# Designed miniproteins, single chains, continued (2), part 42

Each design is a single chain, and the fold is of that chain. pLDDT is the mean over its residues in the fold that is shown.

## One batch from the design tools (miniprotein)

Design m5434
Fold by ESMFold2-Fast:
Structure m5434 (fold): chain A 102 residues (1-102)
Amino acid sequence: AEEAAYYGSRAAGAGVAAVELGENSKEVSRGTGLAIRGIGLAYEAARLGGLDVESGDGGLSSPGGKEGYEEGKKKGTAEGAIEVARKYIDLADKKIAEVKAK
């Protein structure tokens, strides 16, 4: 559950980076969708694990969210940041599924 919340937060941060790097409405829309998905996954994981999530932003201000944002920005393109966000969404989904199976 804690790992799933961390990965969701990283996905949210990378999605925000994709929005900032987006050169057209399609890239901005993709980044926005990934950020929202990452936030949703972080909250879902926190609820499942009984984690105390102080931030109402799905952990975007957390170390995970900041790390995801920086990793996305470091890619230098919206497409690169989108790939970072998708990677962490997949990891969060996998960890949430493992928690629900137990």
Scores: mean pLDDT 76

Design m5435
Fold by ESMFold2-Fast:
Structure m5435 (fold): chain A 81 residues (1-81)
Amino acid sequence: SQVFLEVELETTDEAAIAEAVAVAESLGGTVFGRRRRVVDGREIVVLYVSVPDDPALIAELTARLLALPGVRSVRVGKVLN
């Protein structure tokens, strides 16, 4: 089984986005999508990450992503079968 994460970055800096992708992939995640949004007049980037349904891995990945500058939130989505 897989879960997906929505990683919300308050940045359009490609180097910062690439760092978030690298962190996700280093912990066994797969970045399968990216979207730009405007929220409250601020540009954000949302990364869509698929990860194995392993609670310890999800917790570690979430903690590492939230520690990055510019990461606003990490949301755990629907389990993928």
Scores: mean pLDDT 80

Design m5436
Fold by ESMFold2-Fast:
Structure m5436 (fold): chain A 85 residues (1-85)
Amino acid sequence: MSDENMKEVAKKLNELSKIPGVEVEIDGNKITVTVNGDKETLDKALKIAEELSKIEGVKVTRHGNIFEIELDANEEQLKIFYSEL
């Protein structure tokens, strides 16, 4: 995964975390996004999740109101990711 892609992922996750009712939990290269809200909140989160899924090295899996995001990133790339959060 490129440094530019890591920065874009961090930017999109920051956008998700600012939506009222959206919780973002980060554990290494795995991110869990939980949407506790109405259809409008879910639709906003879905749009950002769709944008994340288009970034090379990002895998997004949806299970109801939960999105699991996995980054194809090594430890050095994850340091860049964490620096942009």
Scores: mean pLDDT 83

Design m5437
Fold by ESMFold2-Fast:
Structure m5437 (fold): chain A 70 residues (1-70)
Amino acid sequence: STEMNAAVKEALQKHNLPEEDLALIVKVVEEVAKATDYTLPLSSLIQGAVKDYKDDEEGYLKIWRQKFEA
């Protein structure tokens, strides 16, 4: 939802990520939330997405861009 995406974006602002990368992470959180039928806490999804991005930025961007192309 627009409200959820806004909340995720706000939570990510403190990490000073590039806007393109931040926008992708918002989409990733929304996709994972939908795939898990919203059973996981949003804060946990945000934390996991940020961790995965920071652990391997290039790999994270490549994988998720490919998934959203399909």
Scores: mean pLDDT 79

Design m5438
Fold by ESMFold2-Fast:
Structure m5438 (fold): chain A 79 residues (1-79)
Amino acid sequence: SELREFVEEVFAQDRDEVIAKYGEQAKKHLGRENELPPKERIKLQAAAVAQAAKESGREEEVLARFRELALADVERLEA
């Protein structure tokens, strides 16, 4: 699906690049991500998760869990 392909594209990007592109916007929409279109929500959540993962030192685990949640959300939206 288009939305599933988009999730894969976002997670193929470098973590620091995602934070640089979307980190500020993610902070502005914290707790209000559900008001955004799916693709924008995925970008901002990815940036927020990448930042949290970097700060916690558990980057691989946190990013893997977020990817699974994003893909599950895509399946729900496309059902």
Scores: mean pLDDT 69

Design m5439
Fold by ESMFold2-Fast:
Structure m5439 (fold): chain A 55 residues (1-55)
Amino acid sequence: MEEEEKRRQRAIEALKAAGIPVDESKELTIDELFELMWRAEDERLGLPYAPLPRP
């Protein structure tokens, strides 16, 4: 559980650094944190969330 908790904390810190709000009181699982990180990364990259305008 030490390793899982460390990974979870690292994921939370990464999300906070990306400006994504994380409700720690909800005890999000690593899987849920990955989903949030994935969405945040998509927004930062602007690729999947911002599809090219079709001129």
Scores: mean pLDDT 65

Design m5440
Fold by ESMFold2-Fast:
Structure m5440 (fold): chain A 88 residues (1-88)
Amino acid sequence: HMEEVEDELIDRLIDEWAAEGSPLGKALRKLREQGKDEQAREFVRGLIDAELFFKALVESGISPEELRANYDKLVEEYRKLLEELAKK
């Protein structure tokens, strides 16, 4: 269930970003709607390793400011969920 828990976590983050109007969140949700769920989750997992992923996303035409905001939110949401799980 570890991978399933992490996948649910990532899916929740994507939905929250999309609901807040994030272009990145909307693009990732669209990938899941197209049946590319694993690609969307791998992308989010790669965002946690910011150094290489930040460069790749900038080269994909996403603004550095949008990436920074979405990355900072991902890190904070992921941290909160890990802290919640650690208390159980």
Scores: mean pLDDT 66

Design m5441
Fold by ESMFold2-Fast:
Structure m5441 (fold): chain A 63 residues (1-63)
Amino acid sequence: MAERARLGQIHLEAGLAKEKEGNLEEAIRSYTEAIRALEPVPEHAAEVQAAQKRLEELKEKLK
């Protein structure tokens, strides 16, 4: 679980960085990977929820 949380944080930071660069497709990929890593960790439920909301907004903007 600890390794999963660490990986999830890395993907969240990558998603934010790609979003700042305007690379929405890469941001979507990074947030999706973060959600996959953090979803089974209950301590990170709020982060998963925030990432899911942002992912949905980015997908809507891209499509």
Scores: mean pLDDT 78

Design m5442
Fold by ESMFold2-Fast:
Structure m5442 (fold): chain A 80 residues (1-80)
Amino acid sequence: SVQETADLYQAAFDRALATAEKNGADPEVIAELRAEGDKVVADMKAGKITPEEAGKRIGDLMARAYEAAGLTEVAQALRG
């Protein structure tokens, strides 16, 4: 279901942000990425974007979080 997919995307995103913050990402950058990710999940639940589009956007936000932490190799692997 859309709700189950949204919950999985949210869980993956939350883990990425927590990992980035632990590795020294600026808390202000993490807060901005969280706001963007929350909007993506909300837009998907509202039917404004497809689950596939939401997944791509969440993937990019996760990559940006890892880049903010200096984990550039992880970020590159996430950008398909």
Scores: mean pLDDT 88

Design m5443
Fold by ESMFold2-Fast:
Structure m5443 (fold): chain A 92 residues (1-92)
Amino acid sequence: MEAGLERARELARKAEEAKKTLKFDEKLQQELQERGIASLEEAIDALEAAGQTEEAARAREYLELAKANPEKENEYLAQAEYYVLKGQVALA
C-alpha cells in the first residue's frame, strides 16, 4: 500500500481507538480527518507521477467535491480513496 493511504488508514484507526477509550473530542476527530485528506492528496500526486493520470484525476475530483460539500464529505472521500486504490493496483 502507498504511504499516504496507509497513513490515512492509521489516523482513522487512532480516531476509532479514541472513541473506545471515551476520549472522544470533536476537534481531534476533525484534525485527524484533515490529515487524512492531506495524505490522500499525496497519494494522488504519486499516482500522477507514476502515469495513472485518469485514476488520479478522478480521485482529485472527488477530493475537491468532499471539500466543497461537507454534508457528503465521507461519501466523496470514499470515492477518492477508491480511485487511489484502483490506480495503485494498476501499478502493482
Scores: mean pLDDT 69

Design m5444
Fold by ESMFold2-Fast:
Parts: structure tokens; C-alpha cells; sequence
Structure m5444 (fold): chain A 97 residues (1-97)
């Protein structure tokens, strides 16, 4: 599944901290099942600006890793990661005001 591929990239390729892996997988689930406003609310309620900036960096690395992958699962994951990156960026700007 797309989520299993995301988990594999986070743990094996990026080697993100376990807490960041679980947070990104949670954001992925929320975005996919509940939509962008629910994802924004989760970030505002549960994450610090430092955590948001770190997650945004991880997501940028993942998008870069997937940019030349023509597999349909990789393409779907890239689109979802681009959406997550946008949401993280928007919430980070709100937190810094």
C-alpha cells in the first residue's frame, strides 16, 4: 500500500526518529481519510514549530527521492507528500506570527 511504502522510506531510507515516523504516518492517515483541515488542526494541537520544521524537511527529502519514480504507488505517495508539505508550511507560517 501507499502507507506501507511511506513507512519503509521513513524507516529504511531516511532513518527518521520513531516519533517523526509515527507523526507523519498519522498526518498521512488524517489527510487521506479526514482531509486537509483535520490535518492542519492535528498539527496546531499536537506539534511545536520545531517539530513542524523538522517534519517539513523530512517530507522535502521524500519528495526529492520520489521525483523520478514512475511507479503509480510512488506517484500517488508523492502527490500526498506535496499536500502534506504545503499544510506543514502554511501552519508553520501561522505559528511564527
Amino acid sequence: SVKDYLRQLLTEKIKAEPEDVETLLRLFDILRNEGPEAARRYIREHLTPEQVERLRTIVSLLIHELKNDKDPVAQELRKLLEEIHRILSEVLEEMRK
Scores: mean pLDDT 87

Design m5445
Fold by ESMFold2-Fast:
Structure m5445 (fold): chain A 90 residues (1-90)
Amino acid sequence: MKKIIEKQFEELKKKEGSKKPLDEFAKEYLLKRAEEAVERAKKAIAEGDVARETGAILRLLAAELEAEALGLEDTAKYIRKKLEEALKLA
């Protein structure tokens, strides 16, 4: 499973024409997705949109698992902290 996630990020990196190392590209991508998911969760909670809130929380969980699978421990810990912050707003 780790190799599948690595291949997905390699393909995404190639598609975007990025010359960054895979680890750096993956860190930036996952952090951006986590930030977008947190903002989406906050808005959904404020609007009472349970479906959007659930979707945003699942995106944060997926990003944490992807970071862990890639060995990006600090990135995974950061995403986990953002997930906990979003859950406290619910």
Scores: mean pLDDT 80

Design m5446
Fold by ESMFold2-Fast:
Structure m5446 (fold): chain A 95 residues (1-95)
Amino acid sequence: SMEERRFKAFIEASATMLRMYVYQSSDDPELKEKVDRMSLEIQRAVEDESLSPEEIAEYAIKLYEELKEENKDNPDLVKALDSMIENIKKLLKEL
């Protein structure tokens, strides 16, 4: 559906925005490499026609939660990730 296409686009955009945020706010090469890999994994999930919007959302949320756990000492990044996770959950409920 058109709503499902918009949802997938939102998930992909969320990963892109996170990557841009990290590149602008951090000099940590390991963190930059992690968000690059996450962005690619999320893109692959979005492009996988066998996955439902719910499965794509669950996968993206899992990756964002893992990034939060690894970066507990970065409160601004944790807050950004929490906001992204909440927005994904809210938008998924509207499908």
Scores: mean pLDDT 87

Design m5447
Fold by ESMFold2-Fast:
Structure m5447 (fold): chain A 87 residues (1-87)
Amino acid sequence: GELSQKLLEAEAEKLYQIGYEAGLTLPKEEAEKVVAEKTEEFLKAVEELFGALNKKYGTFKLTGEVLYALEKLLSALPEGYEKGVAE
């Protein structure tokens, strides 16, 4: 829903900022570790959320809109990192 999209956008902006700061300040190896660790953390949170929804509603399936929002969220960190490195 609209609320879920706004929450995903807010998280994407946070991830972008983390990537941006890592690109500006951290050595490449450390920045890549931060990006990887934060990506895995958010993927686990999403998996737990879908598990809870499956328990409440039976079989819960991902829609194309949700998959698109997740792709946007996952790309935010590396996009921020690339921007930070470029500046």
Scores: mean pLDDT 68

Design m5448
Fold by ESMFold2-Fast:
Order: sequence, then C-alpha cells, then structure tokens
Structure m5448 (fold): chain A 76 residues (1-76)
Amino acid sequence: SFMDIASAKSVKISDIKLEEVKVGDKTRYKVSLTVTGDKPVKVAAYFDDKEEAEKAVEEAKEGSKKGTLPEGFGPE
C-alpha cells in the first residue's frame, strides 16, 4: 500500500538465514535477510517454533520471486 513503502515497491531479497538464538532462558529462531529497495537494509523476524521459522524462510524465498517482503520482518 502507499502507507507501506516496502510493500508498494518491488524489492530484492537476499542473504536469507535461519539461526537458533538464546534469548534469556528461551531458545528462539531468527530468520534474517537483506532487503534492497532504495538501499540495502538488514531485517529479521523471531519465532518461538522452528517450524514457523522454516515456513518464514520459504515465504521469504517466494517473496524474493515476487519482489515482496513478507510480513513480520523489521530492522535488525
């Protein structure tokens, strides 16, 4: 939409990574990637479930084909 520049523009997605991270006493899963619209920006999303994180990786790959950043990703 016009209120969301990332969704309004075609973007390039690269460097998709899935990492296991410790946040206090909990294990979380970090999916990170680089979004290139006007300039490259590193973004990440955090998940409590490994299966959800793996799904986010597949959604990011599909988004890369369409030039769209999936929901849930924010600046690192």
Scores: mean pLDDT 73

Design m5449
Fold by ESMFold2-Fast:
Structure m5449 (fold): chain A 96 residues (1-96)
Amino acid sequence: SLKERVEELIKRAEKLIEEGKKILEKVKNSTDPEIQKLKSELSDQIIELGGLISMLKTALKNNAPDEEIEELVKELEEQIKKAEELLKKLKELIEK
């Protein structure tokens, strides 16, 4: 169902936020300019993901039209992809 698909995406995004926060903590004191740039971008992306998760949860609670929910799903999928790419780049630059 659409609801199940949304719930799975929210869980994926929440796990990505958790992983992102852990990486940000590891690099918090980095003086590398590229790490500082990616850290800032990933931090912003985590905030964006959190906002979209909140919007989707509200839309489901309020029985928003399927079309509106599907648009938010597309936005969340795009933001997840951006966060995954930033996280990958940041992981490749840290000592782990």
Scores: mean pLDDT 86

Design m5450
Fold by ESMFold2-Fast:
Structure m5450 (fold): chain A 70 residues (1-70)
Amino acid sequence: MEDKIVELGIELGRQIGPGMAGAITTAVGMLLLEGQSEDVVLDTLTAVTRSKEMAEYLLKRAKKLAEELK
């Protein structure tokens, strides 16, 4: 499971343009709603963004979106 999420993150990072942060945030929010671990999500975002600060920011936004969709 973890390997599949990391692989997906790398693929998204290669396909994504600079303006697609919203798409990542939405996908991550949906994964959190399905009960995915925050640690696994954070590691994946860090790998995709190459920035821990950006990964933490996107995770925070995704958590907010997930709470609003409940």
Scores: mean pLDDT 68

Design m5451
Fold by ESMFold2-Fast:
Structure m5451 (fold): chain A 86 residues (1-86)
Amino acid sequence: SPVSKEEQEKLLREEVKRLTGREPTPEQVEQLLALVAEMERLAAAGTPEEELVERMARGLSEILDIPLELARKMIEEGVSLEEILK
């Protein structure tokens, strides 16, 4: 069954804290949920995985105010769309 919004918020908050060492703000959590939903829509539309990764990395960098290189590493090491949506 699809993960509830509350469970998605919890998982995103825990992953961001694990990877950055900082608690995300409620606004950042909402922006991350919107980013995940956008990425799901693009994936369903057949967007290539390489483009999805770059879009996710740019979104994470902007939302969390972190370097783009760190955002790419977060995707590779923990923040995957599949893991967030489980």
Scores: mean pLDDT 73

Design m5452
Fold by ESMFold2-Fast:
Structure m5452 (fold): chain A 77 residues (1-77)
Amino acid sequence: SRREEALRAGEAMIDLLRSQPLTEEQVVELARILARLFKEAGLSKEEVDRLIQRFTEALPDPELAEKVREIVREELA
């Protein structure tokens, strides 16, 4: 299903963040892609919040994590 595909994509991108050194620009673009994917898949606010929490926990920089949360909030508005 579209929901299952979105959840798997989120997991794959979190794994990518843990294994690959990404630039701030790449992280921001991934966050936008994930937010759009989750919105299109019709994920609940709770499901999105859990995935974004895990995504931000995989980031080395707390400031970048906050920026990602802001971007996702704006994309989902």
Scores: mean pLDDT 80

Design m5453
Fold by ESMFold2-Fast:
Structure m5453 (fold): chain A 70 residues (1-70)
Amino acid sequence: HMTEEERLARYLVEQARKALEEAVKKGIPDEKIDELVEQFIETARERLSPELAERVADEIRKMYEELKKK
């Protein structure tokens, strides 16, 4: 059903969500969370196709925006 690359993409999004949720709960400064977001996006760009990497980057950015609003 799903390719290995697609599975990796979902894994990265899930790991990013858990890391971001924990960082927000711990009260980590926004500047440090921004660095964490960039690290996940760079990892996606290194390991995934350009199309899939940008989809992962968009999902991570949307999750971060949602967490900031709460």
Scores: mean pLDDT 81

Design m5454
Fold by ESMFold2-Fast:
Structure m5454 (fold): chain A 82 residues (1-82)
Amino acid sequence: SELKNLSDERLDELQEMLTSEVNAAKEKYPEYQNLFDEQLQRLNAALEKYKAAQTDEEKASYLETAYHIASAIHMEIHLLKS
């Protein structure tokens, strides 16, 4: 799985990039602010649970969750920019 090869540094870069894109989208489309805030909250919660996880199975589960949320955010922002 590609998720098993992600480093913490790469995850931090992804989180920072997505946060920046979300903030830019919220400025242009304030009507979507609550949606983006909710998604960022879920992403941050999944990443915090990943960092706190004690087993490889739990870490993989939380990374999968974070990846799905990140993909959804990216897709929604892309659609708004189109």
Scores: mean pLDDT 78

Design m5455
Fold by ESMFold2-Fast:
Structure m5455 (fold): chain A 98 residues (1-98)
Amino acid sequence: MKTSTGSDGVTLTGPAEIKEGEDLVLTATWKGGPILSAEWYKDGKKVMNGKLIVDREKNTATLIIKNVKLEDSGTYTFTVTTSEGTGSASLEVKVIPA
């Protein structure tokens, strides 16, 4: 597991490397007030192919992508907007052949 520290107290934790066919789990944490939005990006594009779980009481967000493919390799970015501002963190994930 690798942890990346970004802006405004955002951290992003996940594997730097994962085998094709495994489930990718990325966990982001942040500090601050009430959440207005939380979004996941891969290589600058909004992630639409995963399960998103947001825990507003614990200030955590989890992205789950099942049965990863080589095309799921890239830089994952979590962006959160709260009443106090916008923060983000990025983590590079490499999917390798099984």
Scores: mean pLDDT 82

Design m5456
Fold by ESMFold2-Fast:
Structure m5456 (fold): chain A 55 residues (1-55)
Amino acid sequence: PSPLDILDARARAVFSPDQYALMQRVLDAARRETDPALRAFLLAQAEREVARAEA
């Protein structure tokens, strides 16, 4: 699985359906982003939010 697929699975486990829907928008933006620096930034933001919810 890709890093995005792993992050999506973690988000699904920890967030409510409404929160997960919002996170899916961020993950979709990261999937479509062609700029490596901006993609890395979006992934880092998503990972921080998931980690915060997991704590």
Scores: mean pLDDT 83

Design m5457
Fold by ESMFold2-Fast:
Structure m5457 (fold): chain A 101 residues (1-101)
Amino acid sequence: SKKLEELLEDYKERIDYLISIRPELSKEKFLVLFGMHLIAFSAELLVLIRSEGVPKEEAVEVARELRDYTIEKLESDPNLSEEEIKELKEMMDKVVEGLEK
């Protein structure tokens, strides 16, 4: 789906930006902003499934691709602690799990 591909690329860019500004934010603000973007991503995927007829399986694949992309970026960033990486991984996993229901 072209709409799924566009959504994936949009959120990859948003995640890249959030990670790039991590040194400018407190840990708490960074985690909140990251969580808000994941909530927005989940909401947009649900709209595509429910209103645009996008297959749930394809939306789950896009969520997994965003998760895997994000985890790679988080693990390669020297400004992120192991604790922050763990918390963000748990948030990403919950997005995928929520869509698989």
Scores: mean pLDDT 85

Design m5458
Fold by ESMFold2-Fast:
Structure m5458 (fold): chain A 64 residues (1-64)
Amino acid sequence: MSVEQKILEIMDKYNVSEDVKRQVRYAIDRGASPDAILATAEAMTQDDPRRDELVKEIRKVLEE
């Protein structure tokens, strides 16, 4: 399973919108750094009370 697929599955688990998932996928596809991908996900999920947990899960995938 690709890093992109793992990140998208995490976003689905936290009920992240399709628009946010699209923005994160775009960051990955354009070759953004792991920190930039993480920052994009964090910025787009500011209103989610589970954001800290979402960000931690994505960070673990990017550290692999």
Scores: mean pLDDT 77

Design m5459
Fold by ESMFold2-Fast:
Structure m5459 (fold): chain A 62 residues (1-62)
Amino acid sequence: SRPRPLAILSVHSQLSDDKLQELTQQTLAAVRIARQSGLDVVSTGPLGQQILQKAEEELLRS
């Protein structure tokens, strides 16, 4: 079967706490939409993984 499409999150710069919170909220919205559309969401690098994990935790708390 054809592999499932991926949505990729990649972050390479150092972020302030305010920017990290903003990106987490944007990622939360994007992950929700991507999963509803049948996309798997993956991240690269430790900062991208941290943001994705926080967004997924916020989704579970909602």
Scores: mean pLDDT 69

Design m5460
Fold by ESMFold2-Fast:
Structure m5460 (fold): chain A 100 residues (1-100)
Amino acid sequence: EPTSEEKKLAKKLYEEFLERFEEVDKEFKAGKISVEEYIEKVLELLRETLEKVPEIMKVEVAEYLYEVLVDYAENDPRLTEEQKEEFKKRLKEILEEVKE
């Protein structure tokens, strides 16, 4: 069972990820970065965040972030269907890596 401190740290890292993701999304919406740069930056932030998450909370945090990012990708009109599929595939690979 995760400790209260591990749960608190996981929540903080999850919230910090969402804040950093929002800033990357703002850059993309402003046309400052390409779709490819956007996807790479988001995946890098996800990997960085998961590396810091306590091992016992890692799957739970990865699943939450996966669901959030898949929802954002599917509802983003700036991404082509092919780009959405590639982004979701790469997100799924990170989630599966954490579960194994």
Scores: mean pLDDT 85

Design m5461
Fold by ESMFold2-Fast:
Formats: structure tokens, C-alpha cells, sequence
Structure m5461 (fold): chain A 103 residues (1-103)
């Protein structure tokens, strides 16, 4: 269904962004700039998924397939918000450790 192809693409993109965010959080050599750029990407991807959720509710017919896509888009958006929080937490911890070494 062409009506759901945009949602499928956004979920695939979101999955890549969450995977990259997780690998960066687990990377001991991650820089503050990398963590901040990844957080920005996760938040932007979450916003695009929320726009798709609005489209599914307002522009598409009320079918079980549309309802399932809306749920899947919502789950992916929540995952990106969680990824952004993990990246922010690691960035703050890294910045505090750098300040302690300079004091």
C-alpha cells in the first residue's frame, strides 16, 4: 500500500538512528560533538515521526493497517526520545569528568 510506504521508510530511518545512538553511547571514545550531533538527529527523526502520526490520523482512511502503522510510528518516536535522553546523559557525564580533570 502506497499510503503506508512513508511510514515504513520513516520507521527504517528511525531504526538506523536508534542503532547508531546506542553504539555511540557504548563507545568509550565518543566525543561531545558526536554525542550532541547524534542527539540532534534523534530529536529531528522523532519530530518527523510525529508529523507522520498526525498525517495517519487526519489524512488517511480509518483501516486496521493505518491503525497498526500509527502504533508502530508511535513506538519508534518513543524509542528516539529515549535515545536522545541516553546521549544527553552521556554527554553531561563526559563534560563533568573533563571539568574535574581541569580543576
Amino acid sequence: SELLERGRRLIREGSRVTTEATELVLNPDATLDQLEEARKRALEMGRRLREEARRLLTELPNTPEVATMFSAVGVMSAGLDASALLLDKKAKELAEEEKKKLA
Scores: mean pLDDT 87

Design m5462
Fold by ESMFold2-Fast:
Structure m5462 (fold): chain A 87 residues (1-87)
Amino acid sequence: SELEQAKNAVRTKFTTKLATEYARRTDKENAEKKIEEAVKEVLENPSRATLEEWLARVKDRAEEARAELDTALQTAEAMFEQRAKNA
């Protein structure tokens, strides 16, 4: 579905940005665990509350990624709503 494609695009973009940042400052295994946890939490419940909770843990890496994620999620939701109306 378009929503699933949009969510995957968000996940990829978010994961790539965090991987680049963490790869610079920590080992790869720790970076992968942090990324998987953050992405899973945000995508499973894309509410502002969940995003704020994630930001509390990785805030010095998160502000720019948050803005991109918010934009992508808004686009995904709009596309999903439009698809539902046209079904």
Scores: mean pLDDT 55

Design m5463
Fold by ESMFold2-Fast:
Structure m5463 (fold): chain A 77 residues (1-77)
Amino acid sequence: MEEVEELVERARKLIDEAYELSKKATPEIQKEYTKAGLLADSAARLAELTGPEGVEQAKRLIDEAERLIKEMKEKEK
């Protein structure tokens, strides 16, 4: 249960970050932040619905969302 709660909180933070970053981004970069937010949302739903069995997949989706946000921030430099 602890891992599921942690993943859901991480996902929520990523959704919020992606949303805030998308407000300041160009249209090209904005679509990538939107994609990251959707990946994080999918991870939260997967973790909540499947519990421990979905934890590994949810972690992968969160890692992908974090990577995408990082890459997009670097492109905005």
Scores: mean pLDDT 80

Design m5464
Fold by ESMFold2-Fast:
Structure m5464 (fold): chain A 71 residues (1-71)
Amino acid sequence: SHMQKLLDEMARQVLALVEAGTTSSSDIAKAVADKLKKQGHYDEAEKIEAMPPEEQAAWVGDLLARAGYRR
């Protein structure tokens, strides 16, 4: 589905940011949301931006697991 493809794309974006040295879940969430806005996914970006910090941390962790991040 289009939603599964979007989740896979977000997972790759989160992994790339972590591998580039971004350690803050808030900074990762903001960077992914900004990229989603540029791609026209405004509703998904707003949802991510509205998450409290603990929810953003869980969201990053879930997407890293989806991307197969091992460390």
Scores: mean pLDDT 83

Design m5465
Fold by ESMFold2-Fast:
Structure m5465 (fold): chain A 94 residues (1-94)
Amino acid sequence: SQAEKLEAGRKEYLEARNVKTEEERKRLEEQLEVSREVAAALRAIGELINLELLKKKGGPQEEIEEEIKRLKEEMETLPESVKESIEKALKEIL
């Protein structure tokens, strides 16, 4: 009787903890995905700024081409809507 009550209480505690942990895990995964997308977008914006500065300085064509390549590689990890905005900005800089 006493052992059965302790086991039932332990199961209820573990189930409540597991539900809270699972909900928290999903929340963190969603936040992490948004954070990764934002970080990738910020990196792409940084590359656009670097490209614009290189163009304004009359930097070597080889360096400009390397920056364009890096930007295009970073763009592959971005959502389509963000890619379109960055591609438009890139065309305006080039």
Scores: mean pLDDT 74

Design m5466
Fold by ESMFold2-Fast:
Structure m5466 (fold): chain A 104 residues (1-104)
Amino acid sequence: MNRVEVTDVKAEALGPNQVKVTVKVKNIGEKDLLVRVRVYDSDGNLLAEAEFRLKPGEEKEVTLTVENLPAGKHTLVVMAEAFDENGNLVGAAVSEPITVELPE
C-alpha cells in the first residue's frame, strides 16, 4: 500500500521567469517518512526539489520556487517519493499535470 499522497498542487506566476509551486503532501502510513518533492517540466527536466519529514497522518504544505523559465505556458508535474528510517523507498505519488502561464 502506498504511504504518501499528493493532496493538492498549485502553481502561481511570481514574475516573467519564476513560478511558485505549492504542494500538499500527506503521510497515509503508520511510520515517520522522509518525503522528497520534485517538480518536473513536460520534457521530464527536474526544475525544483525539497525534502521534509512527515509523521503518520500528517499533511504538510511545502513551497518550491522554479526559476529561469521563459515566458509562455508551462506544464508541470509534481512527484513525491517517501523513504523510511533506513532510506528505503516505500511510496510514491504523482500529481495531475498543472499549467501555468508566465508573462513577458
Scores: mean pLDDT 84

Design m5467
Fold by ESMFold2-Fast:
Structure m5467 (fold): chain A 79 residues (1-79)
Amino acid sequence: SKEEEFEKLISEFLEAVKNKDPNTFKKLVELENFIKKYFPELTREQLVERVVAEGEKKGYSKEVIELARNLLLGKTGEL
């Protein structure tokens, strides 16, 4: 389902953030493009809430979750 694909993309993004992967920005863009296409009514705030919830559920550190949140909000680089 598209919901399962969305959860997979969130997990891939969070894992890239955790591992300081040079592809983190590519994973962010993939996630944003997926949402624009399949969940166009989803707000940026709702996306952030969903990523935070998945990060907490999967046991990611508060530091990793906060970095992922800041990347989604454009606070740590050019978006």
Scores: mean pLDDT 83

Design m5468
Fold by ESMFold2-Fast:
Structure m5468 (fold): chain A 64 residues (1-64)
Amino acid sequence: MASREAGLAGAAAREAAGAAAEPELSEEEREVARQIGETLRRIGDAVEEGLKTGKAPPAVPLVE
């Protein structure tokens, strides 16, 4: 779903909020973000494959 005007405003707000305190994240925060991204990608791949085969993967952990 493409919401260019609303999505653009949201992205700009997040960037502005980040710049308000510090322009850069610490290495620890970047590492955590990377781990979350990698985990979500693996979960997405497993779910997508399950949908294609009609078989859900067992115990797909989600990070909240």
Scores: mean pLDDT 59

